# Designs tried in a protein design run: designed miniproteins, single chains, continued (4). Part 75

Each design is a single chain, and the fold is of that chain. pLDDT is the mean over its residues in the fold that is shown.

## One batch from the design tools (miniprotein)

Design m14609
Fold by ESMFold2-Fast:
Structure m14609 (fold): chain A 81 residues (1-81)
Amino acid sequence: SMMEEEKKKKEEEFEKEVEKLMEKLKKYVSQEATERIKAAMKMALKSGRVEETIKMILEFFESVGATELGEELAKLLKEYL
């Protein structure tokens, strides 16, 4: 289906942009913390809890001194979801 192919491409682009931001986060936190945030984000997105995920991201990134990265990720989530 043409519609399914377009959706898949959009999902792939979203995942690539998220991965770039998470690589930048590694400057501020451990690899384990980065993977935990990615896992929590994927779970919340599957459950439709986007707004709760955004709040979690903003609070976490602020706590580790990466507020601007958290804001970029929150904007990305709002654009693709």
Scores: mean pLDDT 74

Design m14610
Fold by ESMFold2-Fast:
Structure m14610 (fold): chain A 81 residues (1-81)
Amino acid sequence: SAEAELERRALEEAVRRLAKTYKLSEDQIEEILRNARTVREAAELIGKILGLSPKQVELIELSLRMIRAELLRRARAELAG
């Protein structure tokens, strides 16, 4: 559906934005995007790559949720006019 496509694009863009903040390579970003279906899975993969603690992974998950929510809000506003 169009909504599922918007949600997937928002997740991918949120991952790319946060991963650039942590200076992940394009290969590492593509690995995350290939394997992650949810914000939690993306946060766990980022944590694995960076060797982060469970508490740090929770903070990454929160950051991804906030970025994704902002991207979805903007996309839905553009569709509504």
Scores: mean pLDDT 86

Design m14611
Fold by ESMFold2-Fast:
Structure m14611 (fold): chain A 60 residues (1-60)
Amino acid sequence: MADEVAERLRELGRQGSPEDRAEAEKLIETVRQAAKTMGPEFAARVGERLLDRLEERRAA
């Protein structure tokens, strides 16, 4: 769900640099706005794609 995705984004941000934390907060706000305007299922899909990109960067 969108809240779980937001928690995962926040945790990844905490493990990164200050710039990564700021980016994570912006992504969390993006997911929250998507949930408000387009529904929680769409927001979860957006959040999962953002998480995939962050996980790929961590794996590199």
Scores: mean pLDDT 72

Design m14612
Fold by ESMFold2-Fast:
Structure m14612 (fold): chain A 59 residues (1-59)
Amino acid sequence: AVTGEERFIARLVASGRYEDALVYYSTLTSAPGPLTLAALVAAYEGLGRHDEAAAVRAR
């Protein structure tokens, strides 16, 4: 199921707030869902951090 946390991080990424999305993710204690993982990939790529984006995709 899509959580409010997944919707919020996706919203941050959609707004170009990549650093905020990564900070928000660091506060989460639950296992990341598919939308959270997709948002993390987009945030890392948006910041030019392609190695971290690739690591997330490998999960």
Scores: mean pLDDT 79

Design m14613
Fold by ESMFold2-Fast:
Structure m14613 (fold): chain A 55 residues (1-55)
Amino acid sequence: SKRIEEIVNRLPVPASLREELKKELEAMNGDDQKIIDYIVEKFMVPRSFAEKIVA
């Protein structure tokens, strides 16, 4: 989805990992809290940052 692609494009990930990350987040699509928790845990970013890019 366009929403997941926009989220992935805002994350600090190498281009080689973006397609894999898109697949992982698409599986969580529709559960914003699960996506936020995943981003916070995987990238160790502030929750406020994850909330901004998911919203």
Scores: mean pLDDT 79

Design m14614
Fold by ESMFold2-Fast:
Structure m14614 (fold): chain A 72 residues (1-72)
Amino acid sequence: EEKREREAKEIAEEVREKVRWAEKNQGTVDAARLAFDAAQRAATMAKESSPEMAKELNEIAARAVDIYARSL
């Protein structure tokens, strides 16, 4: 569990950076792809994480989905 929680925190940090980049570069194919990938990765990791990390990862995934939708 501790190893998975650490991995989840690393993924959360990584996907947050991707979401920030996608938000700054809205309207590009690269931004849409990064937002979609970030949403998928965060949601997938949330399923394997503690409830606390799952909440955090699902919040990141929701934000990534919003950025992706705005890029369409």
Scores: mean pLDDT 77

Design m14615
Fold by ESMFold2-Fast:
Structure m14615 (fold): chain A 82 residues (1-82)
Amino acid sequence: MKTYELEIKGKSLTIEVPENIEAKVIGGVPVLLPVGNVSKEAVLASIAANLRMMGLHLDGASGEELIKEVKEAVERLKKILK
């Protein structure tokens, strides 16, 4: 696991992510990026999660809603990458 500190719409979040996933905030949206060689399932799950978080952002989601979504996405990726 690797620990990231993210700031999402003025809210701070510390989150542990699998070592082959990078967590970033781009344009106010949390994004989970596979780095290196990962399974097709992990790549597709990351893309789906990123699109979901972007959609919520465009719908005016709060920082709290985006924090909840990124936490749920990370837990899903932990299960896939096990």
Scores: mean pLDDT 84

Design m14616
Fold by ESMFold2-Fast:
Structure m14616 (fold): chain A 61 residues (1-61)
Amino acid sequence: SEEDIKKRFLESGLTEEEAERALQYAKEGDGANVGAILIHRGGLSAEEAKELVDYAMKTLG
């Protein structure tokens, strides 16, 4: 669900504002920007970010 994805974004280290922005990118089909936020602001590895991007895009895209 959208709420589950937002929770995962917050758990990755994103702020509320960053998580909302990442959700908007995912809804727009912009997985590249979701991944960039998760890596550069959330601190996820490329592999961790890919799994979460794939999950978000499958659910919201």
Scores: mean pLDDT 83

Design m14617
Fold by ESMFold2-Fast:
Structure m14617 (fold): chain A 77 residues (1-77)
Amino acid sequence: MPAVKEVLLPVLLSAKELQEASIAVAEAAHRIPGVLSVEVRRTPEGTLITVTAETEEAAERALEASVRVVKEIHERS
């Protein structure tokens, strides 16, 4: 069954960091078989990551990879 997973990271990205994160997250997530889409959205409370995948396992792996990428970009800045 298709799975959708979301996480809100309490990390506010700049416009430049958001662009970098969107590209890097898409690259990392698409390396995982069964990933259908990934979105990175900026909110006042932080960065929202949404993953849609063919299985819960693929969604979980993609979400974990996406979180790691976003945190790494923010920590470098």
Scores: mean pLDDT 82

Design m14618
Fold by ESMFold2-Fast:
Structure m14618 (fold): chain A 125 residues (1-125)
Amino acid sequence: SVEEEIERLEARLASPSPEERLLALHRAVRLAIENGLYDRARRILERALADPDPEIRAEAAYQLGLLLFELGDYERAIEYFEQALAIDPDHPVAADIYRRLGEAYKKLGDYEKAKEYFKKAEELS
């Protein structure tokens, strides 16, 4: 079942290999979201925020930001996007994170901050 596959992937989040943990995180979160298991995806990502590898923590923060944005929790989405950039300022998707920050601030009616973040995203694109 989907639940059993997610459970097997969650067990792999305890792997001594950071590469295996990152792959397991991506697969578990994708599978949970594709099956509407948003609370499961959130719990997996929240656990990954405690990972010893900063790349995994940055990815977890970014994915939590995306999930919360889709759920309409723009204030918390902003916190996690900012956390992802604080962990890895040169993040491979930094331009996308800045664009998402702009979109979130726009949803909250803060058009000046939205404009600033869209400009940062354009400078990195």
Scores: mean pLDDT 88

Design m14619
Fold by ESMFold2-Fast:
Structure m14619 (fold): chain A 108 residues (1-108)
Amino acid sequence: DEAKALSERIKEALKDPENKETMLEAIPGIVEDLAKAFGLSEEEKEKLKELLTKAVEGDEEAAKEAADFLLKKLKLPEASAYMLLASTISDEEAAEKYLAYMKEVLAE
């Protein structure tokens, strides 16, 4: 259900080609920040980059796998996972929004 909701959010953002390009450019930074916060291995970093890239390219299966990874493997709260992804999809402010989110997560 959470994976389906996340997939629908990604599809909605991909209606705007500019949002898609912004998301693709943000993925490496997001994965590095998640790896630092949650102690991801190099293999897990590569897998997450692959899944997120495929998801923003319209792969529904990859979007579900990425959502499952964020929610179950990293144990991110559902709202936090959606907020992180939404911030990377939303226009030229995406980088500032996700950095604010990561600072909040790291402060815990």
Scores: mean pLDDT 63

Design m14620
Fold by ESMFold2-Fast:
Structure m14620 (fold): chain A 71 residues (1-71)
Amino acid sequence: SAAGIQLMQDYPYPSEEAIEAARELLAADPTNVEVRYWLREYLELLENPPASVTLSEEERKRLREELEALL
């Protein structure tokens, strides 16, 4: 869907803003499988982040917990 593509384009890496945007999209359409797909991809990126992305251990824990709650 366009919404899932837009989410990844605006937020290529997991962040609080990405999670909030995903919550809004899922609130509007809980059946949006593409947003759920990108939430799973964000979980994978948290486990194996590229070198250009720096996240504290506390930020990674919070983001992981929030992503798991949405899935």
Scores: mean pLDDT 75

Design m14621
Fold by ESMFold2-Fast:
Structure m14621 (fold): chain A 73 residues (1-73)
Amino acid sequence: MVTVTVTITKTTIDGATAYLVSKYVNGTLTAAAVSEDPALTAQITTYMTNQGYTLVSQSTNGDTTTLTYTKSI
């Protein structure tokens, strides 16, 4: 089983709203990015579902949203 965790943190960069994205595969950081797109969570879920992953958990705590996906291999 492969577990992918994505954390999205809403922040402010130079007075503008931005989203910090971190992707972990089996607990290892594999990608990090910055986005200004408020639809980012839906886009990530669509991408992961197209890769054969299932969303198993979504939680929001303050400005941080955590998405957990799994895939059987």
Scores: mean pLDDT 79

Design m14622
Fold by ESMFold2-Fast:
Structure m14622 (fold): chain A 114 residues (1-114)
Amino acid sequence: GGKEVAERAAEMARGALKAAEAAYEHAVSEKAKRMAEEALRAAEGAVETAEYALKNAEDATKAAGGAVSAIGAAVSAGLAARAGAEGGEEGKRGREETARYAKEGGAGAGEGLA
């Protein structure tokens, strides 16, 4: 139901935030730093939106909004981690962490909708 979708969106958003933080810490190039900063902003907003959706889990529209924000944050974090990976081993770790969170969050969202 809507609560399960909202819970999975919150997990995905929190994963995106951790991935964005890792990308930011390990960013070497100016491009990677800018993308990581943008990903951090997106992930922070996604966490807030997902937490709001959890408080209003009976409202499917709010739950869907949380999921959309979490997906956007995961994409942004993935792009930032990819740019960071071009800067060496620490950037590669950020990319691997982002991919893991995106995979785990995506699988959970699919199960919640079944």
Scores: mean pLDDT 65

Design m14623
Fold by ESMFold2-Fast:
Structure m14623 (fold): chain A 66 residues (1-66)
Amino acid sequence: SSAEAAAKGGEAAGLAAGAGDAEKGVQGMRNSGRNGTKPTGEALGIAGARAGNGSLAAAGSVSGAR
């Protein structure tokens, strides 16, 4: 549990460092859809899926570390 907390802390720090790059990508998405980007649950789900792909892979690694 403590080891998992430490690993999760490291992941958060890595995500924070990568947030700058991710923000640039998000700007592109928002600019592309500015004319028709009505925040719908479907659009939000797709954006979450893309952002979550790396997190799902990391979760698998953590499970193996147990």
Scores: mean pLDDT 47

Design m14624
Fold by ESMFold2-Fast:
Structure m14624 (fold): chain A 120 residues (1-120)
Amino acid sequence: SKFKEEAKKLLEEYVEKLNEIIDKIEPYDPKSAAELRKLLEEGKEKMLEAIEKEEFEELLKILSETQKKISEILQKALDEAKKKGDEEAAKKIEEAHEEITELVRETEERLQELIRKYNE
């Protein structure tokens, strides 16, 4: 299936880019970075299964749920950095949250385009 091949490549690109953003916050909050990587790996496995089964609504749901959990972890990390007065950590976490939010928006748009193109 052309859909499965292109969706898997898109998922791989998403995971690689998200890990690069997590790498930027790891020196400031290694615990949150580890939690994000674990969440991403779990989300990747579930999304890959949905791609293999061509369960498009489930795939989009998993992406959305993964993003919500990522945002919750990043918000808690930001709140803790602010409480400690760590302005550099707070800035890096806020920048990472913005980059991840844009990445998921772009990934969701591209994924919806693939679904329409091959399975409409």
Scores: mean pLDDT 89

Design m14625
Fold by ESMFold2-Fast:
Structure m14625 (fold): chain A 77 residues (1-77)
Amino acid sequence: SRLEQARQGSFEGMMTVFLDEVENGNLEAALELLKKMVEEYGFEKTKKAVEEILSKLKDEKSKEALEKILKEVESES
């Protein structure tokens, strides 16, 4: 729907899709989305949002995957 497309086009929308990809184990898609968010919104803003999500995640596998992805983007930036 147009609402779902708009959600993906915003920072919050992209962050929601990023979280869904991480939780589904689609780490490659999650990494590409995170790189796009860093390019469009900046590393500091993206890192801060990811760290806030990390503090709220209950699933240990998703938490570990997200930390690994964030570290990879930081090393490439």
Scores: mean pLDDT 73

Design m14626
Fold by ESMFold2-Fast:
Structure m14626 (fold): chain A 91 residues (1-91)
Amino acid sequence: MGLSPEMEKDVEIAMLRIAHSVSLIARKSAQAANNPELVAISDEMAALIDAELKRLEAGTLTPAEREEGRQRLKELNKRSLELVKEMEAKK
């Protein structure tokens, strides 16, 4: 009685598209800051999101693979935040 399976899929796709766009913006900011580690993390996040989005749209993404992807994205996001804090502390 909540969202239909179709609506849940559409919401997931929309959220991944937003996350991908944010990753591309973060990549440009990292390039401008000349931080190669942050650029590498942003590239990995964008590639992971793009791969998951394509598989989700194709209906081939398993729940286990989606959970692994979520955990990897959380790890990458945590590391990017640590790097941003390090950059701010050095200003």
Scores: mean pLDDT 75

Design m14627
Fold by ESMFold2-Fast:
Structure m14627 (fold): chain A 85 residues (1-85)
Amino acid sequence: SELERLRERLREQARELERLGEKDPTSRGYLLEGARLLREAVRDPSSAEEAAKGLLDLGMKLLGINRDGGAALYRGATLAIELSL
């Protein structure tokens, strides 16, 4: 129950990253990769730690280009960290 609620939060964050990517061609590739990492963590929670690391790296790259996108990637990383615990 609690684990499934957390997985749904990761799915919602992946959808938000995809939505942000549709509005900014420069950030789209990074945001779609972030969404992919979140969806992989939902399918295989053992990958959640690696997904979190990837999301943090992507978020850092985008904060100078697209602050909203970078912040959304960092929120995704936090959710992936919670799933890894």
Scores: mean pLDDT 88

Design m14628
Fold by ESMFold2-Fast:
Structure m14628 (fold): chain A 64 residues (1-64)
Amino acid sequence: MPVLTVLADDPEGIVSAFKAAVDQAKTQEQLEQIRAEVEQLLKEGKLSKEQAEEILAYIKEKEA
């Protein structure tokens, strides 16, 4: 595709970055901090509901 500017809005990259942060988190407190940040970004409209839900589900799976 000739329109490469859409790569600047990479929703997969944002989700992957948060999942990497979750993988690096070793304590429940760190996971709660990431969760709060995701919820804040969702509330501000910077994350879609689907992106936020995927990250939150990943946090819950890693915590369990």
Scores: mean pLDDT 72

Design m14629
Fold by ESMFold2-Fast:
Structure m14629 (fold): chain A 86 residues (1-86)
Amino acid sequence: MEEVKKLLEEAREKAERYIKEAEAEEDVAKAKEKLAEGIKEVNYLAGEAIELDPSAREEMLKLEKEVKERAEKVAKEKEERAKKKA
């Protein structure tokens, strides 16, 4: 479980970092790009964790879902703010 635990911590840290960077980004396209990169990295780490230990599947899938939902909310907020500034 040490490798899986490390992958979980890394995935959480990367997810939080990308979400915060996207929230701070004024350009909608760049914000969405950062969110997409974050999702891809979390999915990659989740795949590695499941490959090492199938029992980690539930926890990693939960993390992936959480990150995806948070990313969708940030993207929607960026789009709405862009319309307001126009």
Scores: mean pLDDT 79

Design m14630
Fold by ESMFold2-Fast:
Structure m14630 (fold): chain A 77 residues (1-77)
Amino acid sequence: MEEERRARELLREAEAIIDRIPALSGDELRAAEREAASKITAAGILATAAGSEELQRRVREVAERFDAAVAAARARE
């Protein structure tokens, strides 16, 4: 239960960062990339530890959205 709550919190924080990525460039974009990647990785570890198929699926969805957002932002540079 605690692992699931923390994983959901990390995913929410990562999603907030991903939503900001389209407006970011340079050092700000690189900082957001590192922060979001760290949160997604931590959420994935916790989702696996909790055995939550729903959270593991959400982690994959958020990771895919993160990869797409970063690729699009970097292509504009």
Scores: mean pLDDT 87

Design m14631
Fold by ESMFold2-Fast:
Structure m14631 (fold): chain A 94 residues (1-94)
Amino acid sequence: MSRLEQLQALLERNVARLAELLDAEEAARVHGLMDGILAAIRAGDVETLRRLAAELAALVDRHAERNPELAAEIQGLMDRIDGLVAVMEALLRE
């Protein structure tokens, strides 16, 4: 499985868990952020990826007190996104 496929599977799993803690509006926003992140990775749009990742992180921080386990799993996802951003930025600087 490619890194993008692994990230997509991880995003889908974490979004499903996060949606159980969110109202319908916030759940829809998280799905939109996931789709945007995957599209930005495919397009090599680092600026959009960074912005959407920051929005996802801010949303997670709101729920960290209620579910620290889920917050830790999503932090792992954020670390993977940061790693992909670093690789994409390195390729763009070539």
Scores: mean pLDDT 69

Design m14632
Fold by ESMFold2-Fast:
Structure m14632 (fold): chain A 78 residues (1-78)
Amino acid sequence: DMAELERLAEELLEDFAKERNLTPEQVEAGKELYKKNGGETIDEIRNKKSFTPEELAKILIEASYELARLAMEARRRR
């Protein structure tokens, strides 16, 4: 379950990172930020108009996990 969710989220993140022209290093920094702070930084960013590439990567990671979770829920409903 979690491993499948993480793989799907990683695939979505790669697509989003490519569209946003984020480097692999910025994506990895965003992953570390996400792992350390969860959704707290996202809530703070909602009130700000600007953010760093690492913060943008964190937003994309969180969005990727949310989309992956929704996709898995849709697949499980029978």
Scores: mean pLDDT 66

Design m14633
Fold by ESMFold2-Fast:
Structure m14633 (fold): chain A 97 residues (1-97)
Amino acid sequence: KPSVLEVARRAMDAVLEYAEKHFPEVVEDLRKAGEELLAYIEKNPDLTVDEVLGLLARRIAELGRKHNIPLDKLLEMVRAAVRAVAEALGLPLSNQL
């Protein structure tokens, strides 16, 4: 079974891949935010997957405000993260995610 840190890395990789294709201007800020989040998770091993997803969504929202990204596009980045987490955990997803 993957650790919370491994799940977080997969979620960050999915968000970065989406950003590289659609928002290349945010990739470096997102990579830095992701590295800071992964370092925080390594120091806080009691964090749950839900808490990590909440932290990731908050970072995405903050970058969206900074770069004036529309909400529908921010939701696509969150969907990429949720899909990666579900695949890592073996959870079923609808075809719309």
Scores: mean pLDDT 79

Design m14634
Fold by ESMFold2-Fast:
Structure m14634 (fold): chain A 82 residues (1-82)
Amino acid sequence: SKEAEKEALRKLGELLAQIGEAARLMSEDPEKGKAELQALGEKDPTAKPLADSAIAGQENALKMADYAEEAAKAFFARAEAL
């Protein structure tokens, strides 16, 4: 249903926003940020490539934060358009 699609997009947006926050945390506290990214990747297989890439390096983590935040905004916008 249209409502189910809207909920799925919101859940994906929430997950990507969490990945972005954890990646930003890794720039300030690498060990804590890595642990949070690992947990997010284990929770959702679709998020794992982003989490793994962020863990690979501090500079990659900042880029992943930007990408995840923009992706989250896009998913939220699509959910509201439904």
Scores: mean pLDDT 78

Design m14635
Fold by ESMFold2-Fast:
Structure m14635 (fold): chain A 70 residues (1-70)
Amino acid sequence: SSADIARLRAALAALKDGIANKAPSRDLVLTEASVTALVMHLHLEDPNNPEVKALADEASKLAVQVQNQI
């Protein structure tokens, strides 16, 4: 839904902010887990949605950055 896409965008923004500000590892892991759960949920709802695919690609890049920081 558009509400779930908005939630994913907010979670991605929070993850970007946490990475940029070197947030505690616990906070980064929890935010990343939230992003991953939303991506999986949206992908299962509409696997061919190009907006969800673009957000999933962004999430994957941020997940690599989190793993490099913890």
Scores: mean pLDDT 84

Design m14636
Fold by ESMFold2-Fast:
Structure m14636 (fold): chain A 90 residues (1-90)
Amino acid sequence: ALEEFLAVAVALHDNKPFDILDENSLKPYIEEARKSFPLLFTKDPNAIGLLMVVRQSLKRYYYSTLSKEQQKRLEELYRGALTEVEEILN
């Protein structure tokens, strides 16, 4: 969930092809996502705030380019990412 959410953020930012409804389409962007957001994979007390900022940025700049089904899937990935970050911090 966290890796996939951030892979979508990287792909959208870099205008790269992907299908949010196909997890395999996100695999090429996972390494870049980990490099771009290292704090989200460590016990950093700002990690939850950073994840929320990434989501708000995606809503501002990219959600209008996504279908309602794609937006719903991205929100599901975000909720999973939030849970994974909370588990890393605890």
Scores: mean pLDDT 80

Design m14637
Fold by ESMFold2-Fast:
Parts: sequence; C-alpha cells; structure tokens
Structure m14637 (fold): chain A 58 residues (1-58)
Amino acid sequence: TAAEVERLTAELLALARERGLEAADQWAKSQVVASDEARRRIIAEAARRAHAELEREA
C-alpha cells in the first residue's frame, strides 16, 4: 500500500543516512528474498524513492 511504501522509504532513508546506501540496499535485498510479488513491488518503489531523495540531497 501507499502507507507501506512511505514507511519503508523512511526506514531506507534512515539506514542510508546512518549506515550508508550500501547497507540500506543490502537490507532491502534481504527483504525481497522472502517476499511475494506485491511485497517486492513495494520494496522496489520504496528503494527508488529513497535513492531519488538522497540524490536530491547530494
């Protein structure tokens, strides 16, 4: 859902800002492995939004 995308985007941004983008990407990959198609799409959208926000801040 949109709320889940927003929550995951915030979590990925927090991880990337605290531990670096590589750590956030590794966490997202670990979540994808055990997920169905709908969950994988939510994770992918959250990662895309987090990357876009970090690029804007750079």
Scores: mean pLDDT 74

Design m14638
Fold by ESMFold2-Fast:
Structure m14638 (fold): chain A 80 residues (1-80)
Amino acid sequence: APALPSEAERAALTAALLAEVRAALAAEGITLVSVELVSVSAELDEAGRLVLRVRARITYRDANGVEHTVDWHLARLVAV
């Protein structure tokens, strides 16, 4: 049966996703200053596939030293 991940599994998935985002930004010369997690939810789509939804407020410094703050929304499909 389709099941939602445990809180521990959700935390691990969120940590892995944030590590991936941090690495991608660093490759572009962008420094991640702060991440404020607003919400993390896991739900099933219409096909019964697990979707992780993360909402965060991110502050980053670009390659020119300019600081930006953005509201970030990401949905990631997690196929079993």
Scores: mean pLDDT 74

Design m14639
Fold by ESMFold2-Fast:
Structure m14639 (fold): chain A 73 residues (1-73)
Amino acid sequence: KVLEEAEKAFKEAPKEAQTAFLNAYSWAIAQGKSTLEAIAEGLRAAAEVARKNGDTELSERFEKIADELEKEA
């Protein structure tokens, strides 16, 4: 399931990407977004960090999972 894939991707990510996810997730929750929306926003933040570090494959993986979560929300 998409949530299980999101968890696996997060655990495999570098610490910088994990930190970006947690910061974006916490901010989204504070702004009143749903859990699924917050997870998707966290994954997009992690994707941006991966892209800046030259890891386009990891960035695309995070964006794909975020898109699937938003489709199910």
Scores: mean pLDDT 82

Design m14640
Fold by ESMFold2-Fast:
Structure m14640 (fold): chain A 95 residues (1-95)
Amino acid sequence: MELIKKNALESAKATREMIERAREVKRELEELGAEKSLIELVEKAIEKGEEFLEEGEKLLEEGKYKEALLKYTSGTAAAGVSAGVGSLIAEKLRK
């Protein structure tokens, strides 16, 4: 069964895409003049997502697919919260 390996690879891609989305939201917040403390909070969430992505990639290289999947899931969650909250605030700053 190669399903767990496939799921880990797909989760890695999802985590990378979510981190990129969070970075795009951070750029929009900066352009809209969002409070520095808020931008720093979003940046810390992105950094946490990147940390989980790196840990997952190392586990994937070691053949620990289930553990890699868990790390990628955590990374997606961290970046996703950043992207979601940031987007809501950007919407309010636009009007």
Scores: mean pLDDT 82

Design m14641
Fold by ESMFold2-Fast:
Structure m14641 (fold): chain A 57 residues (1-57)
Amino acid sequence: NPRAIVHKILQELDLPESLVEEALDYAEAILKGFKMPYSQKLFVPLVTDYLKLEQRT
């Protein structure tokens, strides 16, 4: 369940759960762009990277 994984990452990074849709859309767009099948091991780093960029800007 990708959405539940994003919720967990947000809690670990102490970020608001309102960011779920943005982080999910980012990771899904990257995976679709590369035509890659869903992988939890790849999905988690993509979500984490997006959320770090959110804090940087």
Scores: mean pLDDT 74

Design m14642
Fold by ESMFold2-Fast:
Structure m14642 (fold): chain A 88 residues (1-88)
Amino acid sequence: SQAAYLELAKLYTVSSIELAGILFDAEKGLISGEEAIRKVEELLSETLEQLKKLQEENPDIPQQEIDEVKEKIKKEAKKVIEEIRKLE
């Protein structure tokens, strides 16, 4: 349904904002790089579980749409970890 696609879009948007916040905190020295990487990995794990539940509850969403969002979030998380690692 349209509502299910909106929930998928929200999940992606919230996760992207949270990833940006973790990077910001690391860049400002509010958290250590090690702590920031742990937070990114934890957020990624939680988001992937939420995507799995969304797919199970909304069979009208094609698996391909879920997989595309999953891959985008994984790529964004990887880029954020790489940027954190550059901070030393």
Scores: mean pLDDT 86

Design m14643
Fold by ESMFold2-Fast:
Structure m14643 (fold): chain A 100 residues (1-100)
Amino acid sequence: MAVEPSSPALSEEEVLARLRELLAEAGVPEGVQRGLIAALRAEIETTGATPGVDDEPPEGLTPKQYVDAILGAIKKAEANPELLSEYAKKLLEVYLEARK
């Protein structure tokens, strides 16, 4: 109910809501979802600009640390939701693979 329709461009809150939906659809535990969302929000201000979808996480990286790298790209994707959706899918895929 905190979600308000405002779709001229993606807002930070809407991006976080999108990720939560994807994680929930994949059956990710609520605690993990909450942690990722909180970390995403905190890091958005500090991450800055990222190179883009071409990045690949280093070996031994946790899903949460990978999310930190995506935060900057999310800010750019605010004006371009197509790029955001690719990153969101990649994050979800990496998370699912990590829990394997």
Scores: mean pLDDT 49

